# Designed miniproteins, single chains, continued (3): the designs that were tried, part 25

Each design is a single chain, and the fold is of that chain. pLDDT is the mean over its residues in the fold that is shown.

## One batch from the design tools (miniprotein)

Design m8891
Fold by ESMFold2-Fast:
Structure m8891 (fold): chain A 85 residues (1-85)
Amino acid sequence: GADAATAGAGAAAGAEAAGGKVVSSGGAPLPNGGSAGLAEVEGISPEKAAAGAAAGVAAAGGTVVGAGAGQLPDGGTGAGVVAAA
């Protein structure tokens, strides 16, 4: 839905603004009425990617309720944001 698209787009834009290169992004609606955004980012730390993704979702009009980042199996980093939009 629109909320998932907003979360995905915000996460990608935020991660990119934080100095990472976004290689993929997406969003998904959550069962409790929120949405989750994900950006696959290279070139920056996981914490920086998560902070950028959270800021991007907030700037896109969503309310950030959680953010995280992790190492991807192929050596990249991923950033995820949980938002109520």
Scores: mean pLDDT 64

Design m8892
Fold by ESMFold2-Fast:
Structure m8892 (fold): chain A 69 residues (1-69)
Amino acid sequence: GKAEEELREEAIKLARERAQAWADALLKAYPDAKGEVEQIGEDTYRATVTVGDKVFTLTLSAELIIKAL
C-alpha cells in the first residue's frame, strides 16, 4: 500500500544518510583517511573508508533500516 511505499522511500534516504554519517565519523577520527559512499543497489548504499592499508566498509539497505526500527 501507499504507507509501505512511503516507509521504503524514507528507509532508502536513511540508509544513505547513515552510511554517510558513519564514513564522516571515521574521517574525523582518521585525518589521513579517504571515504566514499556508493549506491550499489536500488535501495542499498556502501560506505568505504581507507586508512593506510586498512579498509573499513559498511553496507546498509532499506530492509536493514526497517528491521532496525
Scores: mean pLDDT 82

Design m8893
Fold by ESMFold2-Fast:
Structure m8893 (fold): chain A 62 residues (1-62)
Amino acid sequence: PSEEEFDREVALALSEIAAAIAVKNGATPEEIREMVRRVTKDASPETQEEALRIADELAEKA
């Protein structure tokens, strides 16, 4: 695996975990998106977009 793939997987995993914890604590969808943006700020635009999709999905499920 490439370092780029590893960095993406880490960013996505951290985003999913952060979003799940935020949802459990009653955060709003806006707060969840802001948290994910901060966690993925150094990631590629594609990774950031994917992470935000994961956050939106988790917020909708809650």
Scores: mean pLDDT 76

Design m8894
Fold by ESMFold2-Fast:
Structure m8894 (fold): chain A 90 residues (1-90)
Amino acid sequence: MDSDIQSALTNYQNLLNLYNTYVNQMNQAINDGDSQSTLQYAQEAVGHIGGMGTALSLAYPDQRQTYLDQSQQQSQQVLDQANNQVQNLQ
């Protein structure tokens, strides 16, 4: 039980660090006018948002649905931003 919760929280922190790295790379690609890299880094960031929501839902099962719903909303927001920026770069 405790090891499962600790594993989920460790996974969340690792995914959060990767998410922040890819968001920073996405913003740099936007500034550089690189539409292909912008989309690639956005997809990587979105992949980690889903994992973070799942990890939090496992660590805090009473709030499971809330964390899963929040991860879906965050994923859509990142994808919408990246797609809009890519259209402006081309």
Scores: mean pLDDT 81

Design m8895
Fold by ESMFold2-Fast:
Structure m8895 (fold): chain A 73 residues (1-73)
Amino acid sequence: VSDEDIKAAGEKAASILSPEARELVLQVIEETKGKSASEVLHAIHEALVDAGVPEEEIARALKTFVDALNAAK
């Protein structure tokens, strides 16, 4: 899994969220450049929880991220 794959997966996950949560996810992706997919996934999860995003939306975003990464393999 490349940094480009992680960025693309993050952008897909962000696209299903509200504009505010989308910007937050994109910021986390920029801040976690060069980190592993697991570290990026954890950072996205923490940021969305801290922002008060509903658990169902967080779960959908994280699933979208993981599914996109698995499709890139």
Scores: mean pLDDT 80

Design m8896
Fold by ESMFold2-Fast:
Structure m8896 (fold): chain A 73 residues (1-73)
Amino acid sequence: MQALLNEARELVGKVKDPTLKAIGNSFLQALELNPNDAEALYSLGQFVEKELKNLDLAEKLRQRALELGYVPP
């Protein structure tokens, strides 16, 4: 888990767009408060795929959310 969050934090830290960086940091902050927040993990995965274009990390984050019992709508 922490390795995935560290990888996501590195990617968000390299984002030059201040709005996208703020959004990514908001998800990361939620996960620092509750590392088992399956909804936040899934949402971070969607953000990483759509905005940061890292499909491998996005898939791992979504898989972890599903392991924690998240059910997509």
Scores: mean pLDDT 81

Design m8898
Fold by ESMFold2-Fast:
Structure m8898 (fold): chain A 61 residues (1-61)
Amino acid sequence: DLQARFAQAWELAAKAGEAAKAGDLETAISYLEQAREVAADLPGLAALLDREIARLREKKA
């Protein structure tokens, strides 16, 4: 179900956002990577998640 996978990716991204706000960048990146796996065949969402993962990795480094 496309809608269910979209909802799952959004829930994971929301958890990543909460972890990032708490300063837990490792957990935030992990949640975004999980969302990226769920969204692998959703090009627009996958691209957004890839950019956010890269941003957080840069900030962590």
Scores: mean pLDDT 81

Design m8899
Fold by ESMFold2-Fast:
Structure m8899 (fold): chain A 73 residues (1-73)
Amino acid sequence: VDELLKQAEEDRELAKKYAELAKKYEEEARRLEEKGGSKKDIIAKDAESGVYLIGESSYKIAADSLEKKAEEL
């Protein structure tokens, strides 16, 4: 049980790190847009943010699954 809860905690920490990276790239995209940056650069930053949001979601799902297994035991 403790092993599953510890793994879930680690996955939640990774999800938080991915969320922070997504926010950084989103802020960079917004800054480029405000300064009249190229559409290509803005799209690239938004796409990078999107990849990290997918990573965040994946780790949250993994953590939820592990917590459910621990609760069932």
Scores: mean pLDDT 81

Design m8900
Fold by ESMFold2-Fast:
Parts: structure tokens; C-alpha cells; sequence
Structure m8900 (fold): chain A 103 residues (1-103)
């Protein structure tokens, strides 16, 4: 799996994108200060309470692109994100970290 970060102004939409070809699930995580990973949003519709009403995951079935969308972006959304894909056989693939900067 691959992931690409981005940048956004505070109050604007922010996007982190990855490739999800062959996946039945796509989950986006944000790195926490303690080194743990917080589930931000899932293609299943699950969203962390801190992101409720602001974040969601879309998967394009034609391109395999998995997009984390955050609106409105907050300065606190700045950080490192990663994508975890779940395949039909139950196996998972994890992307490298991708940086989102909100300015």
C-alpha cells in the first residue's frame, strides 16, 4: 500500500490519499505523541469521536484510491498518517507514513 500526504489552510478541506487496489476495507490512522496510532476514519463509516462530522474515507473502485477527507481542517490535524488495507482473504497491508500539514 502507498500513501501521499498533503497541505491545507485551516478551515479548508484537507486530503490524505493512498492506493487500496483489491481492498474490502480501508482504515486511516494518525500517529499520536506517545507513538500509538489513532483510528481517524474507516471506509466502513466508523469515525473517531474527535473527528466526528469532520472526517470520512472514500474508496474509488476504478482507481483503487483511498482518500481521507477532513473538513474543516484544524491545526491539530497536522501530523503523520498511515493507511491500513484489509483484503478479501482477511490479510492486511500497511502504508508508510504520510504527512499532512495544516497552516
Amino acid sequence: ATATGGSAAEGEPAFVTGKAAGAVGADWYKRQPDGSWLLVASSSGRVHPQYAGRAGVGVDPETGEAVLAIYPARLEDTGNYRLVLTKADGSTETSEEAELTVY
Scores: mean pLDDT 82

Design m8901
Fold by ESMFold2-Fast:
Structure m8901 (fold): chain A 67 residues (1-67)
Amino acid sequence: KVKEALQKAMDAVREAAKVGPSEQVLEAGRKLSEAFEAALAGDDEKAIEYAQEAVRIAQEGVREAAA
């Protein structure tokens, strides 16, 4: 569901932000904003896609910080 995908993306970006500000956190935040805009427009497919991309980018940011 769209709400679930958005919540997961919000949580991922929030966790990445705690590690420290980075280009990847900013990129993930931007994708999260795009996901919310798509959801508000009723485009569930794009909302889920952007939310999943936000999660992936945020997770990459956390992994790079851990290296």
Scores: mean pLDDT 78

Design m8902
Fold by ESMFold2-Fast:
Structure m8902 (fold): chain A 84 residues (1-84)
Amino acid sequence: DVKPLSYYRKEIEELIKDDPELQDILKSLKGPLKDASTKAKQFIAEALKHLNVPPNQLSIWEKNNFPSGLLLPLILEYLKAKKA
């Protein structure tokens, strides 16, 4: 079941409350993934690599005008894994 995106946003905000760079990355993830900042795209690439997702998946999402906000669950999973 898909949780509401507001759930993931709150969880991420709590995890990154002391990290201004991650806050700026999160702010750039409001529209299509292709329009996200270079830092945000690099962060997503690192998250995909850590979660063992094929590197071409990011390019597929960019070409298909994928909404970056739908990546919030993936971002939360990566941040939780990185903190463990």
Scores: mean pLDDT 79

Design m8903
Fold by ESMFold2-Fast:
Structure m8903 (fold): chain A 99 residues (1-99)
Amino acid sequence: QAYYNRGNVYANLSRYKEAIEDYNKAIELDPNFAEAYYNRGNVYKNLSRYKEAVADYNKALELKPNFSEAKKNRDYLLSKYPELADAKLLTDEEIKKIE
C-alpha cells in the first residue's frame, strides 16, 4: 500500500512522526496488515515508547503467529521491561473510558 511504503521511507529517514501517521493510515485501510503493526512497533521502540511497541508486536503476532521478527523484538523488550507483559493496543474507545 502507498501509505505503508511511504511510512517505511519516513522511518528510514528517522522521521518517526510522519512514519507513524502513514502506518496509522495503512492500518486504518487494512486492520489485518501484520507488517504495518510490526513496523509501527519498531518506530515506537526507537522513540522509547515501549508499551506501544510491545502492543504493536503483540498485534502483529496475533495476525501472523510465525512472525519471528516481531516475536524477537517483543521478547527483547519484555526481557528488559517485564512489566510490559500485559501491553495491548489502546483503541479510541479504551482511551475514552480512561477519560
Scores: mean pLDDT 80

Design m8904
Fold by ESMFold2-Fast:
Structure m8904 (fold): chain A 60 residues (1-60)
Amino acid sequence: SAEALAEARRYFDRGDYYGALSVIHEAGLEDDPEARRLAAEAARALGDEQTAAKIEATLA
């Protein structure tokens, strides 16, 4: 969990937004608020506004 989130952040920091999303999904971090925020930012960086909006809805 914490280790997988740190790995996802490393991918994101390198500009590997697909890698960040893959780590979050594979680790089952969809219920983690920090992972949701990171996933929304990664999706938006990729131009996937629909996915970003869905994730943001769960953070409200």
Scores: mean pLDDT 79

Design m8905
Fold by ESMFold2-Fast:
Structure m8905 (fold): chain A 65 residues (1-65)
Amino acid sequence: MKLTEEEKEALIRALMERFGLSEEEAREIVELLEKEEWEAAVELAKEKSGATGEELADVVFEVLG
């Protein structure tokens, strides 16, 4: 999927705020989501913050609708 810059910045901030990720880590996850590499995005989120795939899905759904 292709995200707008506004959607990317909203996701980056939400991931930083909710999972305690750095801006760089959050940006890497958003790039994987944009490439539809969901499994890699979940793995990175778990590695960096301990977040589950369900928690990542909830954040993405809440921010993007």
Scores: mean pLDDT 82

Design m8906
Fold by ESMFold2-Fast:
Formats: C-alpha cells, structure tokens, sequence
Structure m8906 (fold): chain A 57 residues (1-57)
C-alpha cells in the first residue's frame, strides 16, 4: 500500500540522516550535506504518498 511504501521511505530517510551525522562528526561536511539532501527528498516522497493514500481511501 502507499502507506507501507511511505513508511519504508521514512525509514530510509532516518538511516541517511544518521549517516549524515556520522560524516559531519568526521569533518566530511560535503558528504553530510549530500546525505541530508537525499533524506529530505525521501521525506518529501513519503509525504506525497501519505497524501495520496488519504485521497484513495
């Protein structure tokens, strides 16, 4: 379902946020910014899927 897919995207976003924090702690600021950016995009996809799931009920 769209809600299940959204949950998977949210989980992946959390994993990338954690990875970004690890890179930032190592002084790898560019890598941290890239992974934070990917996480933000995944969160956006999840929000879109959640919205569509409400419309398709």
Amino acid sequence: SLLEEAKEFRKKAEEYRALAERYKAQGKDLEAEIYDGIAALLEGIAAFLEKKAKELK
Scores: mean pLDDT 87

Design m8907
Fold by ESMFold2-Fast:
Structure m8907 (fold): chain A 68 residues (1-68)
Amino acid sequence: PSQEELDLEVELALQIIKATIAYNSGDYKEAAEWYEKAAELAEQMGRKDLSEEFRKNAEKARKLYEKA
């Protein structure tokens, strides 16, 4: 992989970690924002299945934020 591809993979991993930490901490607004950013990055990287999964996770987090 190119350095550009590696940098994007690292950025994606960090966004996923941030989203997961926020979600597990009950910070659903932050979790939704990070999952949404991860979905956009995954889409740019051509990883459509991951993008779809992250968008579903963002939607779940938004519903929990809206309920709170």
Scores: mean pLDDT 82

Design m8908
Fold by ESMFold2-Fast:
Structure m8908 (fold): chain A 56 residues (1-56)
Amino acid sequence: GLEEALRELERLAREGRSGGARAAAGMAVKDTRAGNMSPEEARKALEAARRVEEEA
């Protein structure tokens, strides 16, 4: 759910291996907490941030 995606995004923002992954995750956390993201958008943002980390 949204809470699960937010928790993983927060983890990546703090602990991500690449600066790009941390930045992407941090932005998504901000938008999710502001209510600007649907659960689907949060999931897609998490997937994108994970791809950046995987490529690092």
Scores: mean pLDDT 79

Design m8909
Fold by ESMFold2-Fast:
Structure m8909 (fold): chain A 71 residues (1-71)
Amino acid sequence: DAPPSDEELAAALAALEAARAAGGPVPAEHLDVHIRVAELLREGRPEAAFEVHAEAALAAGVATEEQVAAA
């Protein structure tokens, strides 16, 4: 699977920002992580995007340091 296009990332970012503004069931801090990841991917910074996602996953307890190191 190819990395997402800038148009796809822009659409995803707009949808995430709209969801955050709407105040739906997803916590704002969770949406903020996804927004930041999409922004970094659009900037051509996939390593930084991975670091943000990995840090959030570790904090949420859904990934271990060992799993992050293996990726």
Scores: mean pLDDT 70

Design m8910
Fold by ESMFold2-Fast:
Structure m8910 (fold): chain A 62 residues (1-62)
Amino acid sequence: MNDVQLRVAEAELRSIGAPEELVERILELMRRGEISDEQLREIARLIKQGRLEEAEELLRSL
């Protein structure tokens, strides 16, 4: 994953109201290649729905 993709993901997560701590965790997993595109989409969906606890649980399972 390149710096442009990371910046786009950060901007998108912030635009949907993701907490700073959650954004930082997701970006770290993306940098390490430990999160798939499908998992990213699911987490973003949960955040958009205000289901932050479920998003955090999914991240912990990775």
Scores: mean pLDDT 79

Design m8911
Fold by ESMFold2-Fast:
Structure m8911 (fold): chain A 62 residues (1-62)
Amino acid sequence: HMPSDAEILEALALMALGIHLANSTDPEEIEKARKFVEKALEALQAGNLDEAERYIREAIRL
């Protein structure tokens, strides 16, 4: 079974949050990452993969 694009994006969103939690000491950066990941997951639930990808990229850029 190949993972769907949505499953891959969900994994990437959670990984992005995990990286910030592991490496950041700035609570504002962590809060921004959490908010972007939350919006990405909301977009995935709505079936909007392009919007989810944009939010994941913003989380990674922090």
Scores: mean pLDDT 79

Design m8912
Fold by ESMFold2-Fast:
Structure m8912 (fold): chain A 64 residues (1-64)
Amino acid sequence: SEIERYEKRIAENPNDYDAYVELAEALIKEGRLDEARQYLGKALELNPYHERALRLLRRLYEAS
């Protein structure tokens, strides 16, 4: 699955902020919103200016 693929990327490189964003988007698609928020937070901790992560996080707060 896409989730397993991104989890493997993170395990190999924990600083791959793009992998955290891709994982979060896959989790959103599955309705796993709390986990998605955690991974988006990690992505933004590594890259505070990640536009896609900021946009997704805003959408999650508006949906809650």
Scores: mean pLDDT 83

Design m8913
Fold by ESMFold2-Fast:
Structure m8913 (fold): chain A 57 residues (1-57)
Amino acid sequence: SAADARRDLEIGESLLESDPTAAATAFGEARKLGEDDPEIAARARELLERAQRLANA
């Protein structure tokens, strides 16, 4: 649901700087849960790519 997707986005954003690998997992789940919401899907995709770059740095 959109509410569950938003919760996972918030969790991921809180982890982005400290644990980018955990953030990527949360953003990946948000993308799946929010796939019917273009705004949530786009935000989750952008943040997932950012988290993956940070995890690989």
Scores: mean pLDDT 83

Design m8914
Fold by ESMFold2-Fast:
Structure m8914 (fold): chain A 60 residues (1-60)
Amino acid sequence: SGIEKLVKRVREAAKELGLPEEVIEKLVEMVRNGTIESEYADELLEVFELLEKKHEEEEK
């Protein structure tokens, strides 16, 4: 359950940033299969949320 929630958040954040779907799916797969450990995935999510906020403000 925790990994599925993390995967969903990573996918949503990366999509909001306008990353290509191929890159988004690769990131999701890396998080899901443990290539990106949950500790680093939490930090990645934080970075994505910060970038998402900046891009939304700049593109408006």
Scores: mean pLDDT 69

Design m8915
Fold by ESMFold2-Fast:
Structure m8915 (fold): chain A 57 residues (1-57)
Amino acid sequence: MAEEEARRLEEEIERATERAVEQLSTLPGGEEDSELARRGGRAYARRKREELLERAR
């Protein structure tokens, strides 16, 4: 249950991150911002996954 919930949340965050990266990449000089957004999205998803698993204990 918690593992499946965490996976779904991760997927939602990944989709939102990809949209943000796409928007930033259309701006002049947005390449660096796109990389930061992608990295931040991954870290955020990881933290939320851990929180859900800890809450299930």
Scores: mean pLDDT 70

Design m8916
Fold by ESMFold2-Fast:
Structure m8916 (fold): chain A 72 residues (1-72)
Amino acid sequence: KKVLTRSVTVTVPDDATEEDMRAIAEELAKELGGKAEVRLSPYVKGGDNVATVVVEHEDYEKVYLRVTLRAA
């Protein structure tokens, strides 16, 4: 049973809302083939926020993409 974990950091405006961060995570999920599940941590204003995107893959049991949403 193989699991792959990857991390990416995305810079967001310092005034980015929870909705903006969710939209960014959902856009990344779409780029990963449409079978991605987005899990967003509770929103923290002015701090680093984290979204986890879970993707089904034929070579791996699961692929976890940890997206750090960092204020500019």
Scores: mean pLDDT 69

Design m8917
Fold by ESMFold2-Fast:
Structure m8917 (fold): chain A 68 residues (1-68)
Amino acid sequence: MSREELLERIRELARELGLSEEEIERLVKAIEDKDADTVDRLLTRGHIRSQDAALAQEAGRLANELLA
């Protein structure tokens, strides 16, 4: 999967986790800036809102791939 495809997939997962479009763009910017702390904070927020551990785990896996 290309970096662009991974970024679109993380946007879709973040939206399903209940993040706003502003929070999703903040997440994408944090990934581009290699800001792991901001990525973790936003995905934790999504996990809390969605209560979907499997979805949050998949989003975290993709974010870690993008941060590498």
Scores: mean pLDDT 84

Design m8918
Fold by ESMFold2-Fast:
Structure m8918 (fold): chain A 69 residues (1-69)
Amino acid sequence: MIFSLDQVERALVRALLEGVISAEQAARLGRLLNTLGPEVSAEQVREAAREAGLSEEQVEYLLEVLRSL
C-alpha cells in the first residue's frame, strides 16, 4: 500500500490532536518521510516512524489512520 505525503500529513495531525504522538515525533517523522519523495509505502512509514522514536503501538495507530484516508 502506498500513501501520498498529504495523507501522511493528515494522519500526523490526527495523531497529534488525539495525543497519540508528540509534536517532536511528528516533526521528526515528517522530515524523514519528505526525503523519500511524494509517495511512501507502509514499510517506509514504519521504518521512518521507528527512527523518529515512535513505539510499535504509535506506529500501528498511524498506519490504521492512513488506511482510513
Scores: mean pLDDT 83

Design m8919
Fold by ESMFold2-Fast:
Structure m8919 (fold): chain A 63 residues (1-63)
Amino acid sequence: IDVEAVREKARAFGLSDEQVEEIVRAAEELGPAIGAVKAASYLMDKGHDAAGAGAKAVYEAAA
């Protein structure tokens, strides 16, 4: 996966460095789909209106 692209996309949606590294780990160990699900979960908890768009961006960067 493109780890730097995943970090850039997650940070662009306002996630913390800790959350970004957890998303990267999930994408590397379990694949891009699981990384995207983790991103969506964090964005939904944050109340982000674009949680789906953020998850899609992370998936495309990780795939």
Scores: mean pLDDT 77

Design m8920
Fold by ESMFold2-Fast:
Structure m8920 (fold): chain A 92 residues (1-92)
Amino acid sequence: GHYEGGYKAGYTGAKAAAEAAEKEEGEEGAEKGGEAVEAGAAAAGAAGYEGLKGAYEGGREGGAKYKAGGGEKAKEAGGIGAAEGGGAAGSG
């Protein structure tokens, strides 16, 4: 569903950023994370509330979960995903 797609994209983006911080494979991890978040944002535009909410909550959950083990980079990735999803939702 749209919510699940957005949630997965946000979570995956935050997870990829946290893993990149640990392995220093940031280039590939950041690309995959960015693509997942971007796909979620695009789907959210079409799905409205559910897609945007999914992307926001996925990014928040992924960021929060990896903040406990992944630190600052995970928080930043989660914040970016949440801010992007929230900005799109609130821009009307």
Scores: mean pLDDT 53

Design m8922
Fold by ESMFold2-Fast:
Structure m8922 (fold): chain A 63 residues (1-63)
Amino acid sequence: SPEEVARRLLEMVERGASPEAIVQFLKELKEKYGNEFLKEVLDELRRLGAPDFVISLIEALIE
């Protein structure tokens, strides 16, 4: 679900994942689930108050 993916992404950030690792994870999600799924993940990340750099990375991959 988008909620579970958003939580996992935040856990990656908390564990010190690099921006490159985050981008790779997001690209995999886009390939498997498409832009609409990424938009739902973005909405959940915004609700959770995710760091701006994470929001920017996912926005860059949408569309």
Scores: mean pLDDT 81

Design m8923
Fold by ESMFold2-Fast:
Structure m8923 (fold): chain A 68 residues (1-68)
Amino acid sequence: GNEDAKRSGEAGVEAAKAGDYAAAATAGHQAFLVSTTEEAKRYGYLAAQAGRAGDAAAAQEYLEKAFE
């Protein structure tokens, strides 16, 4: 996969762990926009929703899947 995309996903996961749900939601939205596979795009969308809802565990899980 794209190493820059993976690093962006890792930064989003760390933001969620730190309680920066806005940054986590932004990372999920970016995954949704730039993903070339339907599965990765869905995970980016779900990560953005989880981040906006303040669900750190779900945001982390979906970001990891979106940037695999």
Scores: mean pLDDT 75

Design m8924
Fold by ESMFold2-Fast:
Structure m8924 (fold): chain A 73 residues (1-73)
Amino acid sequence: MAEELLEEARKLLKKGIEAYNNGDYETARKYFEEALEKAVEAMRLARQEGNFDLEVEAATIAISAASLLASLK
């Protein structure tokens, strides 16, 4: 479950970056918000499962998504 959410978060983050590079900031924002939500849930589940490596990976995606959202103003 946590791994599945993390992969979805990575996919959404990639789509957001593609939209951002195309100047579609509204679409980019939507993807970054969805990536952040899934990454936070993946982090929560990984913590419950005791999977430290997955928790760290999910936290990294969450930080990346949050930083990109902040750049959009």
Scores: mean pLDDT 85

Design m8925
Fold by ESMFold2-Fast:
Structure m8925 (fold): chain A 78 residues (1-78)
Amino acid sequence: SNEELAKEHIEKAEEYNEKAEEALKEGNYEEAIKYAEKALEHAMEALRVGTKEQVPRAIGLALRAIGLIFEAELKLKK
């Protein structure tokens, strides 16, 4: 079902955001960007296939991923 597929994408987006946060914390900025990009991809898929009830969570995960990419890219420039 679309709800089940969206749930899987939400779970993967959460996992990749957590990996990105850990990489960022450890100073592994390129790795943090790669994980956050994967999180964003899964969050966007959850938005595409998810129910209206799942949309707010998927949006939140996408925004978190974007923030992590931005922070890691700023750190790479310093």
Scores: mean pLDDT 90

Design m8926
Fold by ESMFold2-Fast:
Structure m8926 (fold): chain A 60 residues (1-60)
Amino acid sequence: SAEEAAADRLFTAAKELEKQGKYQQASNAYRLAATHYRQAGNDEKAEEALKFAEESEKKA
């Protein structure tokens, strides 16, 4: 779906931000990805994205 494609792009962008040490921006992108995954009906990936967001926030 379009929502899942958007979520995948945001999740990939968040991982790239994390590699750059931009943990606050990465956390925000992971949270946005989670919202799009939930809208797509993919609760498992939404929960995964939220866990990545929380881990990134702790490193910010």
Scores: mean pLDDT 87

Design m8927
Fold by ESMFold2-Fast:
Structure m8927 (fold): chain A 62 residues (1-62)
Amino acid sequence: DQEIIDQAVKLFADEKVLFDDAPESVKSAEEIAEWLKEKLLKSGYSEELAEKVKEAILKEAK
């Protein structure tokens, strides 16, 4: 769980964009964080883990 959160934060910090398949309309850190949360939920990860990833990305953006 923590490894996924750490990886997401690192990807956001390095590129400011998470994954190449993110919609072009997703520009702000908040929109990227929400998009990643939805992607994690669709991939079968728990809602709790997806929310923690979203929060970690938002904290890195600040």
Scores: mean pLDDT 65

Design m8928
Fold by ESMFold2-Fast:
Structure m8928 (fold): chain A 70 residues (1-70)
Amino acid sequence: AREEVLKEVEELLKKIEEAKGDVEAAARYGRQALELLREALEKGWISEEEYKRYANEIKRLVHEAAEAAA
């Protein structure tokens, strides 16, 4: 349900942050989180606004991981 999906997404966000300097790992965790969010949106468990907010956060974290690798 919503709670389980959001918990998994939050865990993936933490893994992206921990993967600073490892762009491949950050991108993989980001893709997994986006897939979960898309499914939650399609099922009506989250709003479009919530989806966009999380998607933007994922993009930001992956970008930061890439910059940390430079």
Scores: mean pLDDT 81

Design m8929
Fold by ESMFold2-Fast:
Structure m8929 (fold): chain A 68 residues (1-68)
Amino acid sequence: MEEAERHLQRGKELLAQGKYEEAVKHFERAIELDPENAEAHFQLAKAYAALGKNSEAARWGKKAIELS
């Protein structure tokens, strides 16, 4: 749980810095460690949207809503 939260926080920092590809990797790791974490799914959707990957963003955003 703590490791998943650390990856989530690191991903959010990278997203704020515009490092979208690196943020995706951290959010993916957070989801791998805690698959029910709605925030991690939502943040991954935001990172994909920032990369212009709108289909991926929509898919992960839907997952976040289902988990919340």
Scores: mean pLDDT 85

